# Ledger of designs, part 82: designed miniproteins, single chains, continued (3)

Each design is a single chain, and the fold is of that chain. pLDDT is the mean over its residues in the fold that is shown.

## One batch from the design tools (miniprotein)

Design m11016
Fold by ESMFold2-Fast:
Structure m11016 (fold): chain A 101 residues (1-101)
Amino acid sequence: MAGERLEFDLTVESASGKKATLELTLTVDPGAEVRVRVEKNGELVYEADLRGGTKTFKIEVESGETLRITLEARRPGRVTLKIKVYEDGKLVDEFTVTLDL
């Protein structure tokens, strides 16, 4: 719904102890509008407004670092966030979160 906000924390634990690259793909329904904010260790590392469509961005994380992801509905609709985790250029994990805001 408009003005509805979801926050979640994502902690990346690398089995290899190496840096990971997170590829985040945000897909927003036509007519919906969402603000996304990503904070790493309390510092803002990514922010965007998306009015329908798809946006992909990458964030480098050390093992044990926590990202705070905030999705704020400017206009109601369905939002899908797909997260792919890469280590040394290899896809090691992926998951998808679908939200009705």
Scores: mean pLDDT 78

Design m11017
Fold by ESMFold2-Fast:
Structure m11017 (fold): chain A 55 residues (1-55)
Amino acid sequence: IEELKKKLSDENVEVAAGAAIELAKLGTEEAKKVLEEFLKTSESESLKEIAKAAL
């Protein structure tokens, strides 16, 4: 979880997108909370779309 949370903040959109997909695959309450927090702070529309689809 912590590694995936770190990768969500990566400057490389591909790395961040991969982390969002991996968090979605985990499907745990903890992973969902991380994705929800990311949606609140992210400025990237592409990454927000990926995170929303993952939830």
Scores: mean pLDDT 72

Design m11018
Fold by ESMFold2-Fast:
Structure m11018 (fold): chain A 75 residues (1-75)
Amino acid sequence: EKEVEEAKRIVEKALADEDFDVGLALSLMVYGIALANGDKEAAIAVLKTAIEGFEKRNAPQEDIDLLKKKLEELE
């Protein structure tokens, strides 16, 4: 699942820089691209990776809630 692995890598790299604004924007962009390509599995993986990374780094709760809402819409 090349698209899933690449999407997760992009999100993980953004979060490693501890820039939550960039991490959120990039996560939502990659999520949107996955959905546009019909790759629901990649979209779900991106959101889960972002949520886990944000929670581990104590990101703003509003950002975590937004990502969780998007995940619920897919499930």
Scores: mean pLDDT 74

Design m11019
Fold by ESMFold2-Fast:
Structure m11019 (fold): chain A 58 residues (1-58)
Amino acid sequence: APPVVTLTFTVPKEDVEAALRTLRAAGYRIHSVTVEEDGDTAKVTVVATPPPPAEEQL
């Protein structure tokens, strides 16, 4: 089974959705998201399966 990773980052609250869309677009399969808001920023903790290694299927 592919390993899961934990990603933690801080973004403006309005950018949380954009950050999550970027991860999904990069191929991450998001299992859980924890958002801790602090003023105008949010600390986002994501547990996800990373995209498969860049091996083209032949």
Scores: mean pLDDT 77

Design m11020
Fold by ESMFold2-Fast:
Structure m11020 (fold): chain A 70 residues (1-70)
Amino acid sequence: MKRERLERLRESIRAASALSGEKRTPLPSAREIAEALGVSQSAVSRLLRELEKEGVVERVPGRGTFLLPA
């Protein structure tokens, strides 16, 4: 169940990036996402790091995580 929630989150972020023809869109913090999904913050942070490597999101120190335009 928790693994399925993380995979659904990954798909949702990729879809949002593909639909967003706009500037960087801020995402909730890893902590907030973890609380909402009932998963560990480390699992969410790992997922966001993977998406950053794919060019789907940008992690900005001190500012948070943002969706990149398609």
Scores: mean pLDDT 75

Design m11021
Fold by ESMFold2-Fast:
Structure m11021 (fold): chain A 65 residues (1-65)
Amino acid sequence: SADELFEKARELVEEAKRLKEEGAPEEEVQRKLDEASDLGVRLVTEYSAVEKAEEIGKLIKEVEE
């Protein structure tokens, strides 16, 4: 479901945030953000869940900043 996909994407962003705070390699952090971004695209293409996808994009940007 869109809700399950959204929760998985949020979990990946939180994992990326923790990895960044712990000083993990940039490639590992980026891998988690890329996975979350892919789920965000699927939220739009498979479920038309634009608001959920926008929220995932916002969360990804907060980690990148």
Scores: mean pLDDT 85

Design m11022
Fold by ESMFold2-Fast:
Order: C-alpha cells, then structure tokens, then sequence
Structure m11022 (fold): chain A 73 residues (1-73)
C-alpha cells in the first residue's frame, strides 16, 4: 500500500542520512538502491491515484535521495 511505502521511504531516508554521518558508504549505497525502488513504486501509485499528497511526498523524497547520491559520487 502507499502508506507502507511512505513509512519505508521515511525509514530509508533516516537510515541513509545516519549511514552518511557514520561514513558507512557501503550501507548508504545499499539503502539508496532500496529507496529508489520504493520511489519507483510510489510514482506508479501517484500516477494511478492522482493523489497530490503522494506526488508531493515522492518529489520531496526523490530530491533528498538525489542529494545523498551526489555526496557519494
């Protein structure tokens, strides 16, 4: 469900930020890989439902994920 994916995305962002602060770049990359999978599913739900709150959440989390990727490139 969208609610489960939203909860997972929030957890993954928090854990990714923690991994970056700890210098655990291997874990950060694994967390980002899963986060992008979750974002892909959220985008599908947003397209299916047209829910602006799901779109807003997707956009905000994608921006955060893209920011974290730049920190490890």
Amino acid sequence: SAEELIEEAKRLVKEAEEAYREGDFERLRELLERLYEVLTELQKIALETGDPEVWEFYAEVKEKADELVKLVE
Scores: mean pLDDT 85

Design m11023
Fold by ESMFold2-Fast:
Order: C-alpha cells, then structure tokens, then sequence
Structure m11023 (fold): chain A 67 residues (1-67)
C-alpha cells in the first residue's frame, strides 16, 4: 500500500493536471495557473513532513487563491 507521502504527491500531481487543463481551456489565466503551480511545487517539497489532512487543506487554499 502506498505511504501517505506517496498519496500526497499523487494528489498534488492530479491538482497540477487540473490547473493545466483549466489554463489550456481558458478557464483561468496563464498567470494564475503559473502562480498555483509554483505553490503546488513548494507544497510537494514539504509533503514528506505533512499529514494527508494538512496537504489537502493546503491544496484547497491554493485553489481558492486561483479564483
């Protein structure tokens, strides 16, 4: 079974994919997408020291800022 850190990285990758799709479809600006991706990259660097609940809360914060 994957570790919590592995699951967290998978969730971050899924969200990164979603941001890229939204930007490609013109639903969000390129600038907003680039900012969100940078925040996700920083979150991934910290994922090993965080719980899944903490990672999920941070993802939600990043997505809210992308609106």
Amino acid sequence: KPSDAEIARALIDIVRGLINVLAKQGKISKETAEKAIKELDRLEEQADSMTLDEVNKKIVEILKKAE
Scores: mean pLDDT 81

Design m11024
Fold by ESMFold2-Fast:
Structure m11024 (fold): chain A 61 residues (1-61)
Amino acid sequence: MRLEERAAFVREHLEALGDTASGERLAAAIRAGVPWEEILAEARARGDAATVAIAEAELAA
């Protein structure tokens, strides 16, 4: 899957759940090529449970 397609999908998914800020932040990190391990660590430090769940799923796949 192309990086931009993944970023757009994740942004739209979190936006549909009412978490626009987390969706924008995660999409920006994906587009910037930030490793999922770094995304997970930052999300855990921030207490962003939705982004933690997505990052853990990506690392488990």
Scores: mean pLDDT 75

Design m11025
Fold by ESMFold2-Fast:
Structure m11025 (fold): chain A 66 residues (1-66)
Amino acid sequence: EKEKAEQLRAEGVAALDAGDWETARELFIEAVKLDPEDATGVTALALYAVARGHGDVAREIIQAAK
């Protein structure tokens, strides 16, 4: 599960870097759902989304970790 979550995070970062933020959002949310207990990973993804100008994506990442 952690390996799959890390793979989804990597794919999400690549999608966001390519400008496909909607795909990145889906990948990040799925990664958080697979590894919701990784508070550091959740925080890092949320901060990355904010840094790229997608605060709405960051909020969804945090909500998915509930």
Scores: mean pLDDT 72

Design m11026
Fold by ESMFold2-Fast:
Structure m11026 (fold): chain A 61 residues (1-61)
Amino acid sequence: SKEEFERLLEGVLAAVDQLKESGYSDEEIKKAIDHIARHLLSRGVPEEKVKEIVEKALKHA
C-alpha cells in the first residue's frame, strides 16, 4: 500500500541520516543503501518500489 511504501521510505531515509550523523563516508552510506535494497528485495518488496527507495535515499545522502 502507499502507507507501507511511505513507512519504508521514511525508515530508510532515517537510517541514512543516522549514518551521516555517525560520521560514515558517502561510499559507506552507498554500500548501506545497497544492503537495504537487497534486504527489501529478499523480503518480497517489488523491484520497482525498491528502485524508487534507492533513488530517493541516494539523493538524500
Scores: mean pLDDT 84

Design m11027
Fold by ESMFold2-Fast:
Order: structure tokens, then C-alpha cells, then sequence
Structure m11027 (fold): chain A 83 residues (1-83)
């Protein structure tokens, strides 16, 4: 399943940056990207920093992996710059 592969890869990328995704399996690729963006934002908020370039790099890598596995048209919100 493309969604399962994307979920596993996104979790791996986030875990390498010390960020944990919720245990709930996403219902769609768009939901997965939204969950990843929310986890990254929570990590930034918890750190007390308004911006961390490393968290931006993590988000870009997540979106890149999802696009590669599902195709660009399969990723709702990618054209809007939203996860």
C-alpha cells in the first residue's frame, strides 16, 4: 500500500529528527501529511523557538518522499504548500 509505505517513511524521517507521529494510522495521504506538519509544529512550539531550519528541512523531505511514492496528484495540499 502506497499509504502504508509513505507512513512508514514519514515516521522514519520524523523519528530521526526526534519527532513522534501519533499512533493513529492516517485515513489518507493528505491526512498523513497534515499529521506530520502538526507534529513538526508541536515540536517547534515545545522547543520555544518560532523557527527552526532543521524542522523546515524535515517537512520538505517528508513531502518529497510522499510525492515520490504516491505521485504529485495524489498529494492534496502540495500545490498549496500545506501538508
Amino acid sequence: SVLREAWARVREILAAAGIELPDAFPASLAELLEAAAEAIQRAADAAGAPFDPRLHEVLVEVMRVAARLAGEEGLRGLELGLA
Scores: mean pLDDT 66

Design m11028
Fold by ESMFold2-Fast:
Structure m11028 (fold): chain A 77 residues (1-77)
Amino acid sequence: ADQEALDLVEELARLMAPYVKNEQAAIALTRVVNAVLKGDVEKAREAVREFGKIAGLSEQDTKRLEEAAVEAAERIA
């Protein structure tokens, strides 16, 4: 359902929001959200990795967000 998809995206955005400190990170977050809403697991994975690089996340934090984004994309697909 559209509401369930929005709730999943909101939760993911809430997890990522503390790391959005500049415009590039905000754009990268938008790419993650778009991939998740399309149910595109591989693009969601790639988008989170790019977000992690831009936001300067540790490898562990990037993997945690990658797992959350993949789970959300799989539920929407």
Scores: mean pLDDT 82

Design m11029
Fold by ESMFold2-Fast:
Structure m11029 (fold): chain A 92 residues (1-92)
Amino acid sequence: MEGAERAEEYAERALRAAEEAEKAGKKGGVAAGIAAGVAAIAAAVARVAGTEEAAEAGARAAERAARAAEAAAEEAKKGDGEAAREAAARAM
């Protein structure tokens, strides 16, 4: 199912962003890690979806979570955990 494969790709992107944020700092990395977790859950939902529409919805949710993780990772690299959390909220 194409939606499930796209959701998994977005979850992988979010995980890589969370790893980069964790290397940059403990507090900033937490926001990126949470967003990566949301992307992983969305990808899992897309995989078990019984319809193409549900799989596509999961893929869109994973994409938003991946963007949130990437935004949080960028702010975490600056050492600002609060800005990382705000960036994640803005991307969602």
Scores: mean pLDDT 71

Design m11030
Fold by ESMFold2-Fast:
Structure m11030 (fold): chain A 67 residues (1-67)
Amino acid sequence: SEEEKKKLQEKALADEGAGYAQSLGLTPLSAEGEIVDENTALVKVETDEGVITLEYDLSTNEFKIVA
């Protein structure tokens, strides 16, 4: 179903977001991805230094720290 496909993509984005946090020298403890529209996803990563929020552009495949 489309809902299951969305959930799988959100899980993949959570894993990518955790990897991004790790590339910044942080230890990811948990991550959650949410597709908010056709071009944008948000990933929240809990790290040893606190929670970071990443915006993922689905058209360019790039992360940006937003909060």
Scores: mean pLDDT 82

Design m11031
Fold by ESMFold2-Fast:
Structure m11031 (fold): chain A 66 residues (1-66)
Amino acid sequence: SNAEEAAKMAEELARELGRTLGLSDEQIEKAAEIASKVAKELAKEGMDPEEAALKGAIRGVQEVLA
């Protein structure tokens, strides 16, 4: 439902952002995994799936750039 929807959107956003930034395939997959987990957690707490996905994707990309 909402959590699974947010996770899928977060993975796609993280992959798109990672490709745009020129990240390696390995970094992109790590960003997508983190994005998925964060988005699921936020959606379970009642956040809108689109907002949860965006926050998850940003977090995933930030983690692999640090």
Scores: mean pLDDT 86

Design m11033
Fold by ESMFold2-Fast:
Structure m11033 (fold): chain A 68 residues (1-68)
Amino acid sequence: TDEIEKLQEEIMEFSSHNPEIGKILKELHDKLVKMGKSDEEIIKGLKEALDLGKEGKLKELKEMISKA
């Protein structure tokens, strides 16, 4: 969908300047896919994680990925 493509572009742009957070976002995506989450659930999770990364909330971001 256009929404997932736009989110992927935002993640790529942010990750180019914040590669450590980009690695975390990729790991979260891989975990959600392996868990059999829907595209809608994956989009929601990645969007929430990207927002945490943009806010510098690394502890909360790492906790989110560990629970995924």
Scores: mean pLDDT 79

Design m11034
Fold by ESMFold2-Fast:
Structure m11034 (fold): chain A 104 residues (1-104)
Amino acid sequence: EKEELKKKLEELKKKFEELVKRAKELAKELLKTAPKELLLEGIGRLLRVIGLEFEFELLKKEAEKALKEGNLEEAKKKIEEMEKIIKEVEELIKELEKLLEESK
């Protein structure tokens, strides 16, 4: 189980890095093309992504600590919270893509 949780943690880290990269690229495109009104909405969503990036980093450190200490229940709970953050970033990416479409 410890090795399964370690593998899941590494998979979540990689997925989160790709999602954050995508969100930042969408935000850059919005900054180049969007009218002022849509730009403000895009900035709000980008700030939310940045906030989630900090929250994910804290949960990652807590999960890694729990795994080192052999607290598998705590590690699993932190990993589940990281999964929720990933879903929230996926939704923010969808919203940023919609704003970019509306800017055309």
Scores: mean pLDDT 83

Design m11035
Fold by ESMFold2-Fast:
Structure m11035 (fold): chain A 57 residues (1-57)
Amino acid sequence: LAEELAAEIARLEDTSQVAPLMYRYGVPQEVIEKLSKLAKNETDPQKVAALVKELLA
C-alpha cells in the first residue's frame, strides 16, 4: 500500500492532488491531515511521496 501510493504521488504534477489520492486509497483522515501539514511548504511530489512512504511504513 505505502509503496504503491508513494509511486502514484511521485508521478503527480501538482501536490494539491495528493490529499484526494490518499483519501481514495482509504488513508485515515488524521494521517492525511498530518501529511498535509508536514508537506505544506513542499511543492515537489517526489518529496511528498517520500514523506508518505515514511509515515505509512
Scores: mean pLDDT 75

Design m11036
Fold by ESMFold2-Fast:
Structure m11036 (fold): chain A 80 residues (1-80)
Amino acid sequence: SQAEINQYAGQLVSLTTLANVEFPENKELRDLVSKAIQDVVTNPSLELIKEHLKQLAEKAKELGGEEVYKKFEELIKEIE
């Protein structure tokens, strides 16, 4: 539903804030979050949101942010 899509879009905004706080110098992570928000705003889809969240979680893990990675995983679990 549109209400659910709006709620999940809010989660992506929260992820942007988290990325800026935890990795302020990491342009790649910020670009991934920005792209996810743009894609969801243009073509709202729960499947697209889930795919972007998965990519963001993988990137956070690569950056060595175990604590941030866990936060991303929790947001994904809430959507599932």
Scores: mean pLDDT 68

Design m11037
Fold by ESMFold2-Fast:
Structure m11037 (fold): chain A 79 residues (1-79)
Amino acid sequence: APGAPDEAIDDMIAEARAAGLPQEVIDALEAARETKEYLRQTGLAQLVLAEEIIATNPDPELVADARAAREKLEALLAE
């Protein structure tokens, strides 16, 4: 499934609505979802930077670190 498979905030919002929780609780979950999306966008930007380091940097230790970061970011963003 496309998206982050960890803690599905959308599922928490659906459960809160089904349970008849106050709107303030639902609003708080929506704010948490917006924060998660911001972090996802930041991860995508970091992925681009890792690719540039791999392509351009002559330091083999930094390139190895960038490759590890890229693989971790790709796993988090794709699954």
Scores: mean pLDDT 70

Design m11038
Fold by ESMFold2-Fast:
Structure m11038 (fold): chain A 51 residues (1-51)
Amino acid sequence: DINKKIEEAKKAIDEALKYLEETGQSPEAVERARKLADEYLKKKIEEIKKE
């Protein structure tokens, strides 16, 4: 199910971002990672919907 794969990807991203915060990465680095992850997720969702 596409929705389940999207949910799993979002959960993995959230966990990775929390890990970065816990390990003392700068707020700028965490924010950049969040933006990159969001762009990546959007592209993957479009790919899945078209394929």
Scores: mean pLDDT 77

Design m11040
Fold by ESMFold2-Fast:
Structure m11040 (fold): chain A 66 residues (1-66)
Amino acid sequence: MIEEAIKAAEEGNIEEAIKLAEEAKKRYSDNPTITGLLDIAIQLLKQGNIEEAIKILKEVKRLVEK
């Protein structure tokens, strides 16, 4: 989901990126660091600050990817 959200945002599919980020926020609801960063990314996507949102999503991916 995080990687798919990044790809959607990079491809300009902002509605899909927001949807995937919100789904990820529900999946990681027990992790306040991850949900906090996802909330910031969703807010940035909604504001049209896509480049900054992608940076935050990549940080989330770094934290969850094993």
Scores: mean pLDDT 84

Design m11041
Fold by ESMFold2-Fast:
Structure m11041 (fold): chain A 71 residues (1-71)
Amino acid sequence: MAPATSAPTKSLPVEELRELLERVYAREAPLLDPEERALAEEYMALAIELAPDGAPASEEELAQARAAAEA
């Protein structure tokens, strides 16, 4: 299998990435640090590519993403 993690400081645990995504979907991106914003955007891009549904794995993130798209 692929290596699990060899994280540089910018690679956060999945739990923290999850919270960053929630904040991005809540439209708090301007309140994030530039590094956190960049990580969230990269993670979203990877999630879109890996998930043909174009939706995050989390139910909460799915709900937020749909709400944002519908707004």
Scores: mean pLDDT 54

Design m11042
Fold by ESMFold2-Fast:
Structure m11042 (fold): chain A 92 residues (1-92)
Amino acid sequence: KTKAEILARARRTAEELLSRLNEAIENNDIVQEFIERIKILSLAQELIAVAKELDLPEIAALAEKIREAVAAGNTDATRAYLEALIAALDKA
């Protein structure tokens, strides 16, 4: 289990969740939007722990911002930080 494998898996999950969240918003599916936001929160919480273990402060900071945006009910901020997280995971 390499750092690269962990990050690649996290990136794929983040990309899928962003796609599903965008689809729920486009369809005005409030229930699906809520479900995807909870999944995004779970990913963010997992990545905070993983990023601290792997010494990836940029990933940890973005995951914390996603957690805060979801807690605030700010879907636009959640999407923006999730996009930034995907870009950071590609670079790491």
Scores: mean pLDDT 85

Design m11043
Fold by ESMFold2-Fast:
Structure m11043 (fold): chain A 97 residues (1-97)
Amino acid sequence: SRERLLAEQRLSMVIMAIYEAKRLLEKGDIESALELLELAKKELEELADRDPLLKEAIEYVEKAIEAAKEGDIEKAIEYLEKARELVAKAAERLAAE
């Protein structure tokens, strides 16, 4: 129960980090967005064993990082929206345990 609640909190924080990274990318603050996405990725990697959707979310965060580094901000945002969906679904499934 406590372990589950902490995992739910951590996934919620990842979702918030993805929203903030999208906002930073839209403002052209690529460096800050990349730093935040690297932290979100690390958090997801620590939680990856909780749900296979989290491993898929990590792949989309990696694709978003690559797209942002190449200056393809629209593509980066699309990948982040996919990552957010996967994290949200994993959080929902975890809450239903």
Scores: mean pLDDT 88

Design m11044
Fold by ESMFold2-Fast:
Structure m11044 (fold): chain A 88 residues (1-88)
Amino acid sequence: NPDLLAAVAERLALMGGIAGLSEEEVRELLREMGLRTSPEALRRAVARGRELRRRLSDEEIAEYLRQEVNKNLPLYDQQLAEAAARNA
């Protein structure tokens, strides 16, 4: 889900106090989490997330990500666990 990957990338930047996570850094982090995606899909998802971030204030981004990412995190955790079990 490109929107979910974009939301995760933006949330990591906000929570870690990290500005300007590159697509390479996001790709490596997702790889460590056992998640794989095509380079083009990741690039597009990160770009879409940054476009969304430009439209919202920092407080609106935090609230939006809490609603969108936390709502989807249980499914993401389940998919991650399932992928890890099948790939390891």
Scores: mean pLDDT 56

Design m11045
Fold by ESMFold2-Fast:
Structure m11045 (fold): chain A 74 residues (1-74)
Amino acid sequence: MDFYIPSLDELRASLSDDDDVGQMLRKALDLVKPKNGFNRNIAMGQAGTIAGERGRGDEGIAVMTQVHSTGILP
């Protein structure tokens, strides 16, 4: 039940907060904590789209992976 939380914290700490892309990815990670499926889907879409468009696809993929993992794991 708790194995997804440490990964979220690690990714959140590694993301840049100096620009809008980093801030959006951090917000996406925050949305997975309430276990809201609707918010998780939105967060995954936003993280992937914005990071890809801004050339930060590796960060977007990392966030999307965590959103997807949290959505599967109870």
Scores: mean pLDDT 55

Design m11046
Fold by ESMFold2-Fast:
Structure m11046 (fold): chain A 66 residues (1-66)
Amino acid sequence: MLKFKNEIIEKYLPIVEAYLTYALSSKAISKEQAIENLIEWLKSKGVSEEEAREAVEKVAKEVGLI
């Protein structure tokens, strides 16, 4: 299980994993679009773009999307 020091990322980690897993399995959206959607969503929750991108990319790699 991935762990992050940012409490907002930690709180929303299950949602991030579920969405990226959905993108991988359904092919409904591109991997690039799925990643960018989550970065923007986390930014809306108060996460910096740098932290959001690092977290989303780590989860995407873990679920096999990238």
Scores: mean pLDDT 78

Design m11047
Fold by ESMFold2-Fast:
Structure m11047 (fold): chain A 56 residues (1-56)
Amino acid sequence: RPIRPEQVLELLKAFPRASQRQIGRLMGVSQATVSRLIREAMERLGLSSREELVTA
């Protein structure tokens, strides 16, 4: 099941206390996949830092 970078943003906003590993478990993917999706979300949204993803 393909996971879009935007889905990681929704989970980061819904579970701000969750680690990338915990988000990966919730989505059924590895922590490495979550890290990759975060980078892709940054590129798609034109963001320059990870901090902006938390408030996006």
Scores: mean pLDDT 70

Design m11048
Fold by ESMFold2-Fast:
Structure m11048 (fold): chain A 70 residues (1-70)
Amino acid sequence: MKEVEELIEALKEKLIAAGMPEEEAEELARGVLEAWKLEEAGDDERARRVAEELLARHEEALKAAIANAA
């Protein structure tokens, strides 16, 4: 659990370094952690829905960060 949280924190830092706003990077990282916890609890349906909504909500910011990093 804590090891996964550390990896998600590292993801947040990389997104910020790529130009994503800190608040949005933190929200994305929290959403990833939430989806992972739901999947670990065996609630695959909710985990998938959270992941899909998270990607849809942050798709433009992720595309911008990737373009800025390239």
Scores: mean pLDDT 75

Design m11049
Fold by ESMFold2-Fast:
Structure m11049 (fold): chain A 57 residues (1-57)
Amino acid sequence: MEKAQKLAEEGVKAYKEGNYDEANKKAKEALRIDPTNKLALKLLQELADEGKLKDLP
C-alpha cells in the first residue's frame, strides 16, 4: 500500500536524522497498514540491531 510505503520512507528519514522515536513510530505505523512492507521491516530490524527498537511512546 502506498500509505505504508510513505510512512516507511518517513521513518528511514527520521532514523538518518537520529530521531529514533519517530523512526520507531513510523515503521510500526507502516507495518500496521501493511505487515509485509519490506522497507518498514528492514527499518525495524536496523533499529533492533542498533539497540534502538522500543515501544511507541
Scores: mean pLDDT 77

Design m11050
Fold by ESMFold2-Fast:
Structure m11050 (fold): chain A 78 residues (1-78)
Amino acid sequence: SAEALYDERVGALLDAVLGHYRRTDPALAAELARLRAEAASVEEYRAGALALLRERDPDLAAQLEREIASLRAEAEAA
């Protein structure tokens, strides 16, 4: 389904962001990994990750929000 594809793509995007911080900010990566482990869904992880990143890396948070909005628009158009 379009929703399953959206969740898969958002999950992959968040995993790429986590991989970036594992190289650049291991402490922030550990916080993101905790949110990922505790999340019941991709949407819960997305919401928690964006809230954390708005405080810690607002420029990357804004880019991530734009990319996720694009993925959502594609899912709604399908």
Scores: mean pLDDT 87

Design m11051
Fold by ESMFold2-Fast:
Structure m11051 (fold): chain A 92 residues (1-92)
Amino acid sequence: NPDLKRFGDNLIALAEIVLETAKRLNVEEAVKYAEKAIEYARKGELEKALEYLNKAIDLIHKKLRDITPKDIESRKSTDKKFKEALEKAKNS
């Protein structure tokens, strides 16, 4: 599925940016989650990749002390959009 491949490639690119950010902030657990996100995305396990990416982003936000309920809701919206895209790909 070309749309699913493109989504995976974009997710890897985003996860690599998150990985670099986690390294610069010295958040070891976020580095670990970002690396897992890249690994699962490469395996085509995009839902797991997004879960680990969201965990890495959450830890980075906690380090920066900018976590609000609105930021958490925005992240959940992104996960919902990914799940909708995955269901569309399965039904095509």
Scores: mean pLDDT 77

Design m11052
Fold by ESMFold2-Fast:
Structure m11052 (fold): chain A 78 residues (1-78)
Amino acid sequence: SELQEIAEELGPKIYDIYNGKAKATEEEIEKAKKLLEEAKRILEELKAKGAPEEEIQGAEKAREAMEKALELLKKSAE
């Protein structure tokens, strides 16, 4: 999917930013925001459907990871 392609592009960039080697662009920040919104949507759907606790926990960890990544990207651009 397009969102998966964005995630695959952002992964290496997040690592470089974490190590102080790069700064995020506004476009990359917007892409990360879209991934976070999708992660939140998936989590809400799983909760609404009464999905297994393990699936809900996995989705919650993904959301938390995306929130931390977005914060890192925003901070790098300042």
Scores: mean pLDDT 79

Design m11053
Fold by ESMFold2-Fast:
Structure m11053 (fold): chain A 67 residues (1-67)
Amino acid sequence: SKEEAEKLLKELQEAARKGDSKKAREYAEKLIELGVDPELVDKIGVAAATGNDELAEKYKEKALESL
């Protein structure tokens, strides 16, 4: 669901920001299973890991619209 995707996107962003690659991968896989664009999932992870929170939020918005 969209609500489940919103929760997972937040968890992905937080895991990536912390450098928790295992958790980030788990959340990314679940998002892709829900129908989120894999490219957007990757972009969110990279933006969060590099500390670009504004860019991560923008890609999260695009990911939710892709559902």
Scores: mean pLDDT 85

